# Designed miniproteins, single chains, continued (5), part 65

Each design is a single chain, and the fold is of that chain. pLDDT is the mean over its residues in the fold that is shown.

## One batch from the design tools (miniprotein)

Design m18255
Fold by ESMFold2-Fast:
Structure m18255 (fold): chain A 73 residues (1-73)
Amino acid sequence: GVEEVKELLRKIAKERGIELSERELQLTVAAYEALRAGHSKEDVIRKLVSLGVSEGKARELVEIAEETLKELS
């Protein structure tokens, strides 16, 4: 469920040396769901930037979401 995805995202982020805020966690879950639905990385990064995230942080969150998707696929 959503809670299991959140826990795995936090674990992957921590392994990368990244501490996710509650907002960043929510955005990363949204990124995960968008990637799972077949959206491109560029589309997901653009959506995160539109929500107030810098391009660098958006790319970082998308990479965490991609690794999570690979582990759950």
Scores: mean pLDDT 86

Design m18256
Fold by ESMFold2-Fast:
Structure m18256 (fold): chain A 71 residues (1-71)
Amino acid sequence: SRRAELLRRAEEVRDRTHEELGRLVEEASEEAKKSTPEEREKIGLEYQKKIEEVKKRGDAEVERLLAAARA
């Protein structure tokens, strides 16, 4: 059914978002380990911004798909 398909797609979006967030957190940690204390703060802020953007996009797409499944 269309509803089942939309729910499956919402779960796929959640999974992709979760994986991308995990990669960004790991990348941030690795960059921080290789950086000076002065660089670490800047790197942290840059990755925080990227993480927030990924979360916002993923959440918006999931909400859209779930709304469509309920309509």
Scores: mean pLDDT 86

Design m18257
Fold by ESMFold2-Fast:
Structure m18257 (fold): chain A 100 residues (1-100)
Amino acid sequence: SMNEELLKLAKEAKELLEEAKEAVERGDYQTALELLRRALEILDEMIEKSKDGAVQRLALEVASLLGEAKEAIERGDYQTALELLERAIELVEEMIEKLE
C-alpha cells in the first residue's frame, strides 16, 4: 500500500508539473507558481513517507529543480523555467516507473 500511495502522489505531481508547464507557455505565471507550490508539497510528503533511497533521491532532485524553476519564473527567465520543468517531469516519470 505504501508503493501504491507513493505512485498516486508521483502521478499527482506529474499532472501538476504538466499543468505548470502549460501555464508558463501561455504566460499565466501566477497559476504556474501556485501549481509548483502544490507539486513541492507533494514531493515533501513523498520524501517523508518513502523508505526507498532511490525514490527519496529522485524526489529531492525534482524539488531542487522546481525551486530553480520558481526562481527563473520570478526573474522573467521563462525559457530556463520550461527547461527545468521538462527535466523535472522526466525525473517524475522515472520515479513512476520505479514504483510500478
Scores: mean pLDDT 89

Design m18258
Fold by ESMFold2-Fast:
Structure m18258 (fold): chain A 70 residues (1-70)
Amino acid sequence: EKEAIEKAVKKVEEIVGEKLKVISVGVRKEGDTLYIGIHAISEDEKTLVLAVFKVKGEEVKIEDLKVIEH
């Protein structure tokens, strides 16, 4: 679980192109599938990121990504 969350955060940072502070993480398990919701903000607090990942086995796939700039 922690490894999957760390991988998901790194993937979001790579897509956004900046380091993020994680505000909250929601995890839901459905059978053999794990869903990870991440709410993060940039260091200057101008960029808000909402991401949802689907984890099955060792595969971490992005299901949704929303970037909000102020």
Scores: mean pLDDT 77

Design m18259
Fold by ESMFold2-Fast:
Structure m18259 (fold): chain A 109 residues (1-109)
Amino acid sequence: GAALLAAHGGTSARSGGLAAQLGGERANSEEAKREGRRGAILGAIGRFKGAVLKDGREGALMGARGGDEALEGGLLAVKEADKKGLPGGVAGAIAGAGGEFMGRKGLEA
């Protein structure tokens, strides 16, 4: 049902946000780190609302917003890692791309 989809979407957004935050840290991008953190928090709230409170609508909205923030953070982390070519930049880009992918999954749920 909707609550289960919200829990899945929130979990994906949380994972994406954490990956984007890690990517931002490795790429030295404060914007990617901030957007990733927002995505992780909103995703965690969406998961809690869906899984624990069975509030599918509110959980889905929080998960979708978290997914959008995680996607933006992931894209910023990839861009900064590519631009800077720093040691660990590839790892930052991979973590950022993970943020983007999982954020999109959260938004779609």
Scores: mean pLDDT 74

Design m18260
Fold by ESMFold2-Fast:
Structure m18260 (fold): chain A 79 residues (1-79)
Amino acid sequence: MEELKELIEKSEFEKALELAEGEAKEGVRLLQQAGDLVLQGRFDEARALLAKVEELEGEAKEIVEPGIKSIRTGIELLE
């Protein structure tokens, strides 16, 4: 769990996806997709995926939180 959070903090979503399980894995998958959408200029779709990640609760949300913030910052800088 600690290693997974560190990978997400570094935006290493591919490696994080290999370690994540359950709800956290779905969260990381959505973060990776949102990041790809940001690079394509599809900001509204990226925000929709981030909203789904934010619906996670408890430990899964705390694990993915740094990734949510990173992608939001990317949207704000590229918009």
Scores: mean pLDDT 78

Design m18261
Fold by ESMFold2-Fast:
Structure m18261 (fold): chain A 63 residues (1-63)
Amino acid sequence: NLKVPPEKLPEILLSVPGVGPELAEKLTVRLATSERIDKELLMEVPGVGEELAERILEALRKE
C-alpha cells in the first residue's frame, strides 16, 4: 500500500536514523524489485531489525 517513486527512495531511506548509504542502497534495490512493501520484507535486508523496519515504513508513508 506504499507508492513511493523509485527516484525518491534513497533520500527517504537516508533520512531514517540508523540507515547509512550502503543500507539505503540495498533497501532501494530490494524495494524496487518487490510488489509489496511491509515490515517482513524490510527485515530480510541484513542490518535491518524490527524497530528499524518500523521506522523505515513510517518514513515511506510520509514520503
Scores: mean pLDDT 75

Design m18262
Fold by ESMFold2-Fast:
Structure m18262 (fold): chain A 118 residues (1-118)
Amino acid sequence: SFVDKANEALARMRQASLEEAKELLIQTLEDFIKGLEEVLKNKDYDGGEALLTTLVGFLRAAADYFEKQGSPEAKRLAELLREASERILDAMQTKSPEEAVKEAIKILRELIEELRSL
């Protein structure tokens, strides 16, 4: 499940260097994009809502983890993750299920680009 995937990623990030944690974060976000693309393909918007809820939880937990590390790079990672989580949550509250999934994919692609530039 994506819940298990998110929890495993968070556990691995806690044992990793900052650079390794960032790469694991990017890989996990790419896995979420694939899951959201399958939601669009299958029109499984109930599953999409559950997946977006898991994604928001993951982003917030990862942001809290990076914030606690205290370095300027880690604080910047936390800021980007919190911003992405709030944008996704807003899309879930204001858009149709299909449009929320599409917006989340866009937000995650933008986030991955920003993370790769750090």
Scores: mean pLDDT 90

Design m18263
Fold by ESMFold2-Fast:
Structure m18263 (fold): chain A 95 residues (1-95)
Amino acid sequence: MQPKLSGGQKGLFRGILSRLLTGLRDELEELRRTTDPAERQRRLDDIKDVLRVMVRMLGYLVDKSSYQELQEMVDRIRTVSQAEDVLRRIQGLLS
């Protein structure tokens, strides 16, 4: 069961998530420019970890089915394109 957040708390969470999304978009652009396979995998793993934190925060803002879908999407990330798909889904939920 999701805890009840005030309008102000929801606004704060949305603001934090929007800033994290902007930062992750920049990290994905850097990942696209990364040529070393080991560094590319490390950056992708870092992005996945940040996405897991964001999904936990989204659990207070979205319904259970959207939360479960997001968790599954993050766990399935193996490519930059899949990480971008998760970012687009999160942006849609914040709109």
Scores: mean pLDDT 81

Design m18264
Fold by ESMFold2-Fast:
Structure m18264 (fold): chain A 89 residues (1-89)
Amino acid sequence: MEAELEEKAEKIVEELEKIRAEASEAQELAEELKKAYRMMNAEVYKAILEGKTSPEEIKKAKLEGVKKALLMDDEEFEEFVEELEKEAA
């Protein structure tokens, strides 16, 4: 399970980096990737707020966010997004 989860997370991070440039088209076609994208961004934002801005720390945050999106239920995901908005304020 762990190796499968890491492989999926890495592939999703790579796809989300591509999708960011074409976000409007990609999000219309792939709602599932939208959830992973938001979770990835939330973990990266949290890492930056904690002063973790190195490429290695950012990559770890991206992978953690995608892994959480794959394992998190819809209620937990929405709560996480709300907490991110509070942090941004």
Scores: mean pLDDT 70

Design m18265
Fold by ESMFold2-Fast:
Structure m18265 (fold): chain A 92 residues (1-92)
Amino acid sequence: GKKELHKNLILDVLAQLDPRTRVTAYEIKKEIEKKYPNEKISLKTVYNILEELEKEGLIIKEEIPGSRSYYYRVTPSKRPELEQFLEEYLKE
C-alpha cells in the first residue's frame, strides 16, 4: 500500500547514503521528492515512518546538539540486508 511504498522510499534514500552520513527527516523528504517527483510525502509521514523504523531496529536516531531535531542513519549491522531487500523490492 501507499504507507509501505513510502516506508521503502525512505529506506532507499537511507541505504544510498555513505555509512558515515546522517540526514534529517526534512532532507529525506526532499531527496524522495527529487528522486520520485510523482510521489507526494508529508514531513509528518516521514517522521511517523522513521519512528516505526527505529522501533524495528533498522535505523538509529541521534540528537542534534542545540536542536530539537534528529539525525537518522541505517543501523550498520542491518545495512547489507536492507540494500538487498530494496534491490529486489524496487526492481520487482
Scores: mean pLDDT 76

Design m18266
Fold by ESMFold2-Fast:
Structure m18266 (fold): chain A 79 residues (1-79)
Amino acid sequence: MPILKEPTVLVPHSTIEELSPQHRQALEDLLQGAVDQRLMSEEERNKILEDIRNGKEKIPLPGTLARGLEVIRRHERQR
């Protein structure tokens, strides 16, 4: 589905750095899923990955992806 209008959530870089390798993979899978479902472009996904790689203090994520990241983080904290 096309992106209509979604608030951008600023996620601290430390939140992403604290992810386990498995959670990092789950985040990358979420980004790829968003591209596959046409919620974002491949270029937008690459920009997010670049911002993470460059250590940007706050990473702008669409609200849907920020919620997905929160679910990933909570899953490991509960187990």
Scores: mean pLDDT 71

Design m18267
Fold by ESMFold2-Fast:
Structure m18267 (fold): chain A 109 residues (1-109)
Amino acid sequence: MDEEVSRELRERVEEALTLPPEERAERLAELLLEQARIAGVSDEELRERLLEVLGSLLAEQGIERSRAEIEALSEEEVLALLEAAVRRAGGGERERLYARALVRVYVRL
């Protein structure tokens, strides 16, 4: 693994955490998209991974959804689903911030 890339990414994440709360999620979403591009992950592949995660989270709640229904989820529904998952896992403020960043990534794909 490229230690220089990992170090720069860690420094940029810590810098994002010093921003106002409303700007933190957007900055982290930008970092996630940039990292995916550097890693050679296409927008299609990233979208597929996010849809798989959303489907798994719905199944954990006993909710069966078709692929088309998962693709039709609103930004608000995706946020609520991810925040509920963070709460179930006992996640803190950092995990809630990552959930918000993932929603912003999803909207951009």
Scores: mean pLDDT 75

Design m18268
Fold by ESMFold2-Fast:
Structure m18268 (fold): chain A 93 residues (1-93)
Amino acid sequence: MALIFRGRISSIEQLEDGSTILDIEFDDGEAAYRHLRPGDRVRIIYERNGERHSLYGIIEEVRADSARILFRGINGERARELRIGDRVEIELL
C-alpha cells in the first residue's frame, strides 16, 4: 500500500553543487511525522499545465508539521521549477 502525504512548498534552497532543498508543510503533519524518517526515499508529485510530474528526493529532516527534502542531479534542477505555495503529494518509496 502506497503511503501518500499532501502538502505545500514552504521554502526552496538552491545549493552550489546543483542540488535543491525543499521544505514542505504537510496538511496532516501527525501522519507524516509517524511514517517519514531521515534517509527515506520519496517521490514528489505535482501538476503543471494539467500534466502530472514526479521528482525523486531523500528526506533530510522531519518536523511535527514539515519535512526537508534533498533533490540531487536532474531532480535538483527540476525542483527549482517549483514555487513556494505549490501543492504537492509526497509518496514514500
Scores: mean pLDDT 85

Design m18269
Fold by ESMFold2-Fast:
Structure m18269 (fold): chain A 68 residues (1-68)
Amino acid sequence: SMLEELRAEAERRIREVYEEARRNGWSRDELLGRVNRVLSELLERYPEVPEEVISQVVADAVQAVLAA
């Protein structure tokens, strides 16, 4: 489904962002800016999905990465 595809893409991209941040010593502001860019890009790529759902999927991906 589109939602499953969105969730998988969000988790992959947020994981990549956090791994990059950890390796390169990015500031919190740089990390947040990159996460917000992922959110913005997903909003454009999945216009059929409500903004609230995409925002929640990104938030869930962040929590999943931080819990690992």
Scores: mean pLDDT 85

Design m18270
Fold by ESMFold2-Fast:
Structure m18270 (fold): chain A 68 residues (1-68)
Amino acid sequence: SIEELKEKAKEEIEEIIKENKDNIELAQRKVLGKLLDLADELRAAGASEEEINEVIKELAEYAKKLLE
């Protein structure tokens, strides 16, 4: 489901940031890659572009807060 894919991606983003605390640029690149992969997974699962945009926006803002 969309919600399961979102929750899994959120946990993976948290791990990326924790593992790369000493290299913020690498953390940002890996998070971007994860969000792009998630958008493709959501699209393949039949999510609308509106649903994809909302999920990606929410997780991007979440990652931004963790990186500040």
Scores: mean pLDDT 85

Design m18271
Fold by ESMFold2-Fast:
Structure m18271 (fold): chain A 55 residues (1-55)
Amino acid sequence: SAAKEKEREKVNRIVAESIRAIGDLFDLELAGSTQEDIDKLKAEWEKRIKELEAS
């Protein structure tokens, strides 16, 4: 059904955003970025996940 297909699409987007965030986090760690930069990245990821969960 359309509802089940949208749920799978939502889960796939959440997974893709999470993988991207993990990659960005590794890049920040390797660059010697500040904890504030890391916290900002985590907050942006959390916001995107909440938006996807609400869809």
Scores: mean pLDDT 80

Design m18272
Fold by ESMFold2-Fast:
Structure m18272 (fold): chain A 97 residues (1-97)
Amino acid sequence: SDWEEIDKLFEAMKYVHKARKLLEEGKYDEAIKYAQKAIEIVESLGSPTLVLAEAYLVLGEAYDKKGKTDEAIRWYEKAIELDPTNKEARELLEKLK
């Protein structure tokens, strides 16, 4: 692993954590922005990770809370594709089907 890649992955993890906190505070648009920043960083590394799956889950929940059901479903499906063991993402998706 490159030190630069590790540093960027840690930055992406911080953005996901901030997005989750904003989601809990009801700041859905801000949660989306920080989750998108995390996605951009992880995608630039060229390797799908569980950090990317968590960012997708936060996007799904934020869109769900905004009543954007189609967008929420897409992000939950992407999260499950990267992490099939994520029970929370599966339960949230099942509720919207």
Scores: mean pLDDT 85

Design m18273
Fold by ESMFold2-Fast:
Structure m18273 (fold): chain A 86 residues (1-86)
Amino acid sequence: DKTVVLYLAYSSKDESGLKNLQALREALAQSSTPVKLHLYEAGEKIKEVAEELGAKSAPVLIPSEELKEELKKKYGIEKESVEEFQ
């Protein structure tokens, strides 16, 4: 099966968003589906990213690679990490 790729915006300053991200990591670690999780540090811009994508809380799912590149440029997102599950 093909690896699922997820693009998420988050903020290290958002405690609620970090708890939600931790719960997601735990769910992915127990899943039988291989997932590659791309995390984008939006910092203080996380509220603007969430509003643009209609999300109520972080982490914010970015639905495409093209939109991810546009948001990185628009909000000056320079820090990213990749986590692999399975």
Scores: mean pLDDT 85

Design m18274
Fold by ESMFold2-Fast:
Structure m18274 (fold): chain A 117 residues (1-117)
Amino acid sequence: MTLDEVFERLKEILEKLSVEEAKQAALTFADHVISLLNDYLEKTTDPELKAFLEDAIARVNELKARIEQATSKEEILEIFDELYEVLKEAFSKLTPEQQQDFVDSLERVVKALEKTL
């Protein structure tokens, strides 16, 4: 699965859920993203990549706070589109091996959300 396919699949799930369920699913996904970015941050020795990952984590945390305050599905989906753009930027800075691990990890999260919802 590609990064685009992961986001398309999760967006389809969010569109079918209630507002509260969509918030919980989006927050769970954002938490896993933060965990993955922190793992890459701890392993990197490149100062430029480290600064980029720290900025990306801060941006995801801001989006997470906005999801928690969202009152409509439309707001959640708009914030989710912004999350996708942040992750596309982060993804472009990773090695091909890290990109594959990133997609595989997010695919497992999406599949887990489908099973529990």
Scores: mean pLDDT 83

Design m18275
Fold by ESMFold2-Fast:
Structure m18275 (fold): chain A 80 residues (1-80)
Amino acid sequence: SPEEELQRLIDSIPDPEVREILTRFYEEAVRALRAGEMPPLELLEAYHRAMDKLPPDMRARIEAALGRVFDAVEEEVRAR
């Protein structure tokens, strides 16, 4: 699934703080999307700081994987 692909990418990141922030961000963002809510601003800020610590190639792969997860959630919500 897109979520499993994203989690595998996150698990490959050496920095445990970055892994924790990115995992928290996508889990909360998916929850918020399913509830018709926006994720907290503080979590978005933490996400941007964590992404800035990543090499450009890894950042691009994480952003693409996040996009696939969000697209899948949006399709799920629209199908209801």
Scores: mean pLDDT 83

Design m18276
Fold by ESMFold2-Fast:
Structure m18276 (fold): chain A 86 residues (1-86)
Amino acid sequence: SGSENILNQTYKTMQDTTDTIAKLGSQALAQKAQDKLNAVEQKGKDLLDSGSSSADVGALASDAERDVAALQAELDAEVAAAMEKA
């Protein structure tokens, strides 16, 4: 279904971001990213199980995209701070 495809793409994007943070960022930021991914996967499953609308799935995907952007900004700040200390 279209909803399942959107959710799978969202999970992949969040997993890719989480993997990048695990390699380059702090352990705390990596844990934060993993917690957000786990929450999105659980909510996505609940939406599919309840037969929720494509609008609800789209809203979850948009919220996840915002979380990814925020995590990327936090990673950029951590990398910049590490470079200043070197």
Scores: mean pLDDT 87

Design m18277
Fold by ESMFold2-Fast:
Structure m18277 (fold): chain A 65 residues (1-65)
Amino acid sequence: MPSDEELLKLLNEEKDSILESLSKLTGIPKSELEKLSDEQLVEVIKAWLEGGPEAAKEVIEKLLA
């Protein structure tokens, strides 16, 4: 598993591409994902890596609630 610091760096370099990919994989609009902080997006990416798109979607829904 990449560290939080490594994922934050990746997010800062490739944020638009990551948001587009997450939107495509989860069905959640990119505009909703843009409401999440970089730290929250790291949590989403970790959930994706461990449990796939369904786990990422659950984390996003929790963070937006």
Scores: mean pLDDT 80

Design m18278
Fold by ESMFold2-Fast:
Structure m18278 (fold): chain A 83 residues (1-83)
Amino acid sequence: MAAAEAERKRVQAELDALVAELERLGGWVSRREGPLEALQKSIAAVRETIDAARAGKDYYSRAGEGTGQFAVARRPSELRAAA
């Protein structure tokens, strides 16, 4: 349990840092330029990183069973698809 909690805390810290950066950038861009399109692209890039980290811990953070249909489909397991 302790080992798993340590990993959870680390991943959560990474997500929190990324979210904080997203909010900061969003606030600045919105005030200065206002191009939602550019902001959306920046957010999408960060979201991909967050989603990858969350998908990796999807089963644990959710403590559920066989969840992540979208996460599995999202990443075409090229290496495993060969099977």
Scores: mean pLDDT 59

Design m18279
Fold by ESMFold2-Fast:
Structure m18279 (fold): chain A 83 residues (1-83)
Amino acid sequence: SAMEEVKKELDAVDAEEEEKELLLEYYKLAQQLPEEKRLKIEEEVLKEVKPEAEASEPTKENRRELFKKALEKAIELLKKELE
């Protein structure tokens, strides 16, 4: 299962439990949409997060914060598309 493979990869990454929960929710929602819709959402998330990423120093903490924001935004857009 794609979800099982994602979960296994998350276990291998040095990620906090909150980040892992957000990733699982993201993939659960993403599986319900066709690829075309997923790519559009990814593009919107990148467009929103990119200016903040370029403005911030590339520290591990800033990367984690941006990653979390990107996941939360992606989940929001996925939920909106599914409703």
Scores: mean pLDDT 72

Design m18280
Fold by ESMFold2-Fast:
Structure m18280 (fold): chain A 80 residues (1-80)
Amino acid sequence: MELVAEAKLENNILKIEIYADGKLIEKKEIKLESGDKDTIKRTVAAEVEKTAREKFGAKSAVVKEVEVTDESVKVVAEAE
């Protein structure tokens, strides 16, 4: 099952939208202590894995693609 997370950072709040098969399934807002790109990527990937486990009973989620711009992060993962 493919999961796509799209995230943007506004005022140290990371706003994440998670899609399964093109449908929005979850929206999350997470306050970050640091807005660096590595912290944002790690946080988005962890939330995708958590959603795969908690919403779909997946044993793992493998990150296949990460796209980073100055204002947004997109993560594509396969849930198993």
Scores: mean pLDDT 80

Design m18281
Fold by ESMFold2-Fast:
Parts: sequence; structure tokens; C-alpha cells
Structure m18281 (fold): chain A 60 residues (1-60)
Amino acid sequence: SKLEELMKERNEIVFEIAGKTLEYIKALLDGDQETADRYLAEMDELEKRYNEILEEIKKL
């Protein structure tokens, strides 16, 4: 169903954000600000998609 597809995509995004958060923290600890900023930007894009999915689920 459309709901199941959206919930699966939501869950995949949550796992991607978690993984990127760990990589972001690792980059900060390593003093790699360029890599940290890149992961932060990628997480921001994933958060935008996450919010779009939540709005789609609300409409179902």
C-alpha cells in the first residue's frame, strides 16, 4: 500500500540520518571540519525529505 511504502521510506531515512550523525561526530573528533559540514548538509536534505513523507502520511 502507499502507506506501507511511505513508512518504509521514512524508516530508511531515519537509519540514514543515524549513520550520518555518527560519521559527523567522527569527523568532528578527527578535526575534519570539511567532512563534518558535508554530513551536516546531507542530514539537512534527509530531514527535509522526512518532513515531506510525514505530510504525505497525514493525508492518507
Scores: mean pLDDT 88

Design m18282
Fold by ESMFold2-Fast:
Structure m18282 (fold): chain A 107 residues (1-107)
Amino acid sequence: AKELLERAKELLEEAYRAFEQGNYEEALRLSREAARLAREALEQGDTRALPVLLGALSLYGLSSKKLGNQKLVQQSSQQLRQVSDLAKRAGMDLLAKTAREEAERLE
């Protein structure tokens, strides 16, 4: 879990840099991998993965939108709403609100 979370954070930082440089395909690839590792950490009980998963899914959705892939945008929005519900159950109200707002921003 701890190693998964740290790797997810590293990949998210790389994805953010790729996005800033206009490399949306690389940002999409890196954010997808970051989301996968964050989800695995969450499945192992590490709720600290929720903010990382939110960041990864937001960047995945924004990168998909830049590339014109509406299906991936919709998938990201749906998964961000699931993160909002999980965060609310964990008592992370600000994170839950942020996840819902990011999902709506993609629509």
Scores: mean pLDDT 88

Design m18283
Fold by ESMFold2-Fast:
Structure m18283 (fold): chain A 67 residues (1-67)
Amino acid sequence: NAEQKLLDAARAGNAEEVEKYANELISKYKDDPEKAKQILIEALRVAVANGHTDVAKALIKALRKVQ
């Protein structure tokens, strides 16, 4: 699913996959933007903890697109 794939990509530092799955997640949760935000924030926490700056930037950009 998009949630697990996003978290796995964030942990691995794969910015391309993070952008792909973040967009899929936002689309999936168009009617529940709070859920999308919570998952994106979790992925951001994972990216920051692992030092993946480019992934963190992609996730911050994705968070601004929610709603």
Scores: mean pLDDT 86

Design m18284
Fold by ESMFold2-Fast:
Structure m18284 (fold): chain A 60 residues (1-60)
Amino acid sequence: DDVQRSLQAGQQSRQAIQQSLDDGLSPDQALQRGYQAAVDSGLDPDTAREVAQLQLQSLL
């Protein structure tokens, strides 16, 4: 359950970041969108920030 939640949050974060970058937003703006997607998927703020940072790094 926790693993599945983390995987879903990671996928949602990645999609939000990729879409933001495709739309011409800055990496900082993409990171904020990825963070919000992870929080909306049920991650706590600290974990959501780490997940979003890792997803952004993997897409750059």
Scores: mean pLDDT 83

Design m18285
Fold by ESMFold2-Fast:
Structure m18285 (fold): chain A 65 residues (1-65)
Amino acid sequence: SSEEIIAKTVQLIEENKKDEAVNYLVKALKEDPSLVETLINAANTFKEMNDYDKAEVIYEALLKV
């Protein structure tokens, strides 16, 4: 589910594994392009919450697909 993908991404960021988090999301997006809209919404929400590290990882992954 998209919730599980976001949770795993957040876990990797909290472990200071930002590059791994980006690669994880790029792989997920290539396997399921329908995640694009959900991830855009999640990134925008994190940005509004001033959680820039999480927003940046998601935006970077979206730009690589």
Scores: mean pLDDT 87

Design m18286
Fold by ESMFold2-Fast:
Formats: sequence, C-alpha cells, structure tokens
Structure m18286 (fold): chain A 65 residues (1-65)
Amino acid sequence: MEEERERAFKELEEHLKSLGLEVVEIKEGEITIRYENLPATKYSAGAIFAIGVAIEVGEEVKVVE
C-alpha cells in the first residue's frame, strides 16, 4: 500500500543514515546516497538490498553485477 511504502522509505532513509550513508534523494525504484569523500550516487532498490540495508520495502528487487 502507498502509506506502507512511504513508511518503508522513511525507515530505509533512517537506516542508511545510521550506517553513515547520507540519503540525498528517494525515487520510485531508485535511491541516491552519498559516502564520505565520494559524490552522490544513484542506486536501484536491488543494490540497496545487496548492501544489507534491506527493510520492508514491499517490492522484490534483483541485483545484477
């Protein structure tokens, strides 16, 4: 549901910040985050899952090397 998705994205943002990652932007299917000393980088939802920051996003995602 849309409300649940919005909540999940907020939790994802908070979780990423707790890991030392700055969330610059969240869009459907994509999140832009920044590491220290690196430019802002866009990641698919699948990439976010791969880095172990998975929360209940409500969508199945895949990561491709």
Scores: mean pLDDT 52

Design m18287
Fold by ESMFold2-Fast:
Structure m18287 (fold): chain A 92 residues (1-92)
Amino acid sequence: EIKELRRKAAITVTAAGILAIGAQIDKSKSDEESARELIREAVELAEKLKELGDLETALETYQGARRVARMLGDEELAAELDRRIEEIEREM
């Protein structure tokens, strides 16, 4: 169900953000790596949403992931997400 996929995407982005904040507080490399893994999962969920024609939720998911990548200082990942955002905006 697309509704469950949307819910999972929102939860995944939120969890990534929480871990990124945690990493800043406790200086945990483990929390940073976990946040990066959740960003990758969010990207996979956004791609599935895009394939199903839910461009709005896919865009929101990429934007959320990009915010978390920037919080982690991961310029390369943030740039990759910027490219994905530009691509989906061109399809809308």
Scores: mean pLDDT 84

Design m18288
Fold by ESMFold2-Fast:
Structure m18288 (fold): chain A 56 residues (1-56)
Amino acid sequence: SMEEQQQINREIAEKLREIGDQVQEAIRKAQELMKEKGLSGLEAFLEAMKELGLEG
């Protein structure tokens, strides 16, 4: 039904916001690691995800 579709869409939107927040935090941490350790952007991002426990 349309109500079921709206509920699913709402749950998807909430999950996407959570993922977006996690990615933004990882980017902020990656920028810090690039400055401190001279890592490449990708290396810094992966290290940030690992340090924040977001690699799963």
Scores: mean pLDDT 80

Design m18289
Fold by ESMFold2-Fast:
Structure m18289 (fold): chain A 66 residues (1-66)
Amino acid sequence: MVVEQGNTILVGSDDPEKAAEEAVKERGLTIQDKKVLPTDPPVVVYHATDANGVPVTVVAGHPSFL
């Protein structure tokens, strides 16, 4: 599941880290920073930019957290 809210992309998956990586690659984003929150299950946050330099935040977590 993927939901876009302004400059934020929310990704719900049983494997949040892999799903976030796929979403970044599919959209051609350049990763600026990566944070993994020490929650169970984990939440992964990527701060990235698109091909035009627009900031995009990707937040990936298990569907129960999102």
Scores: mean pLDDT 75

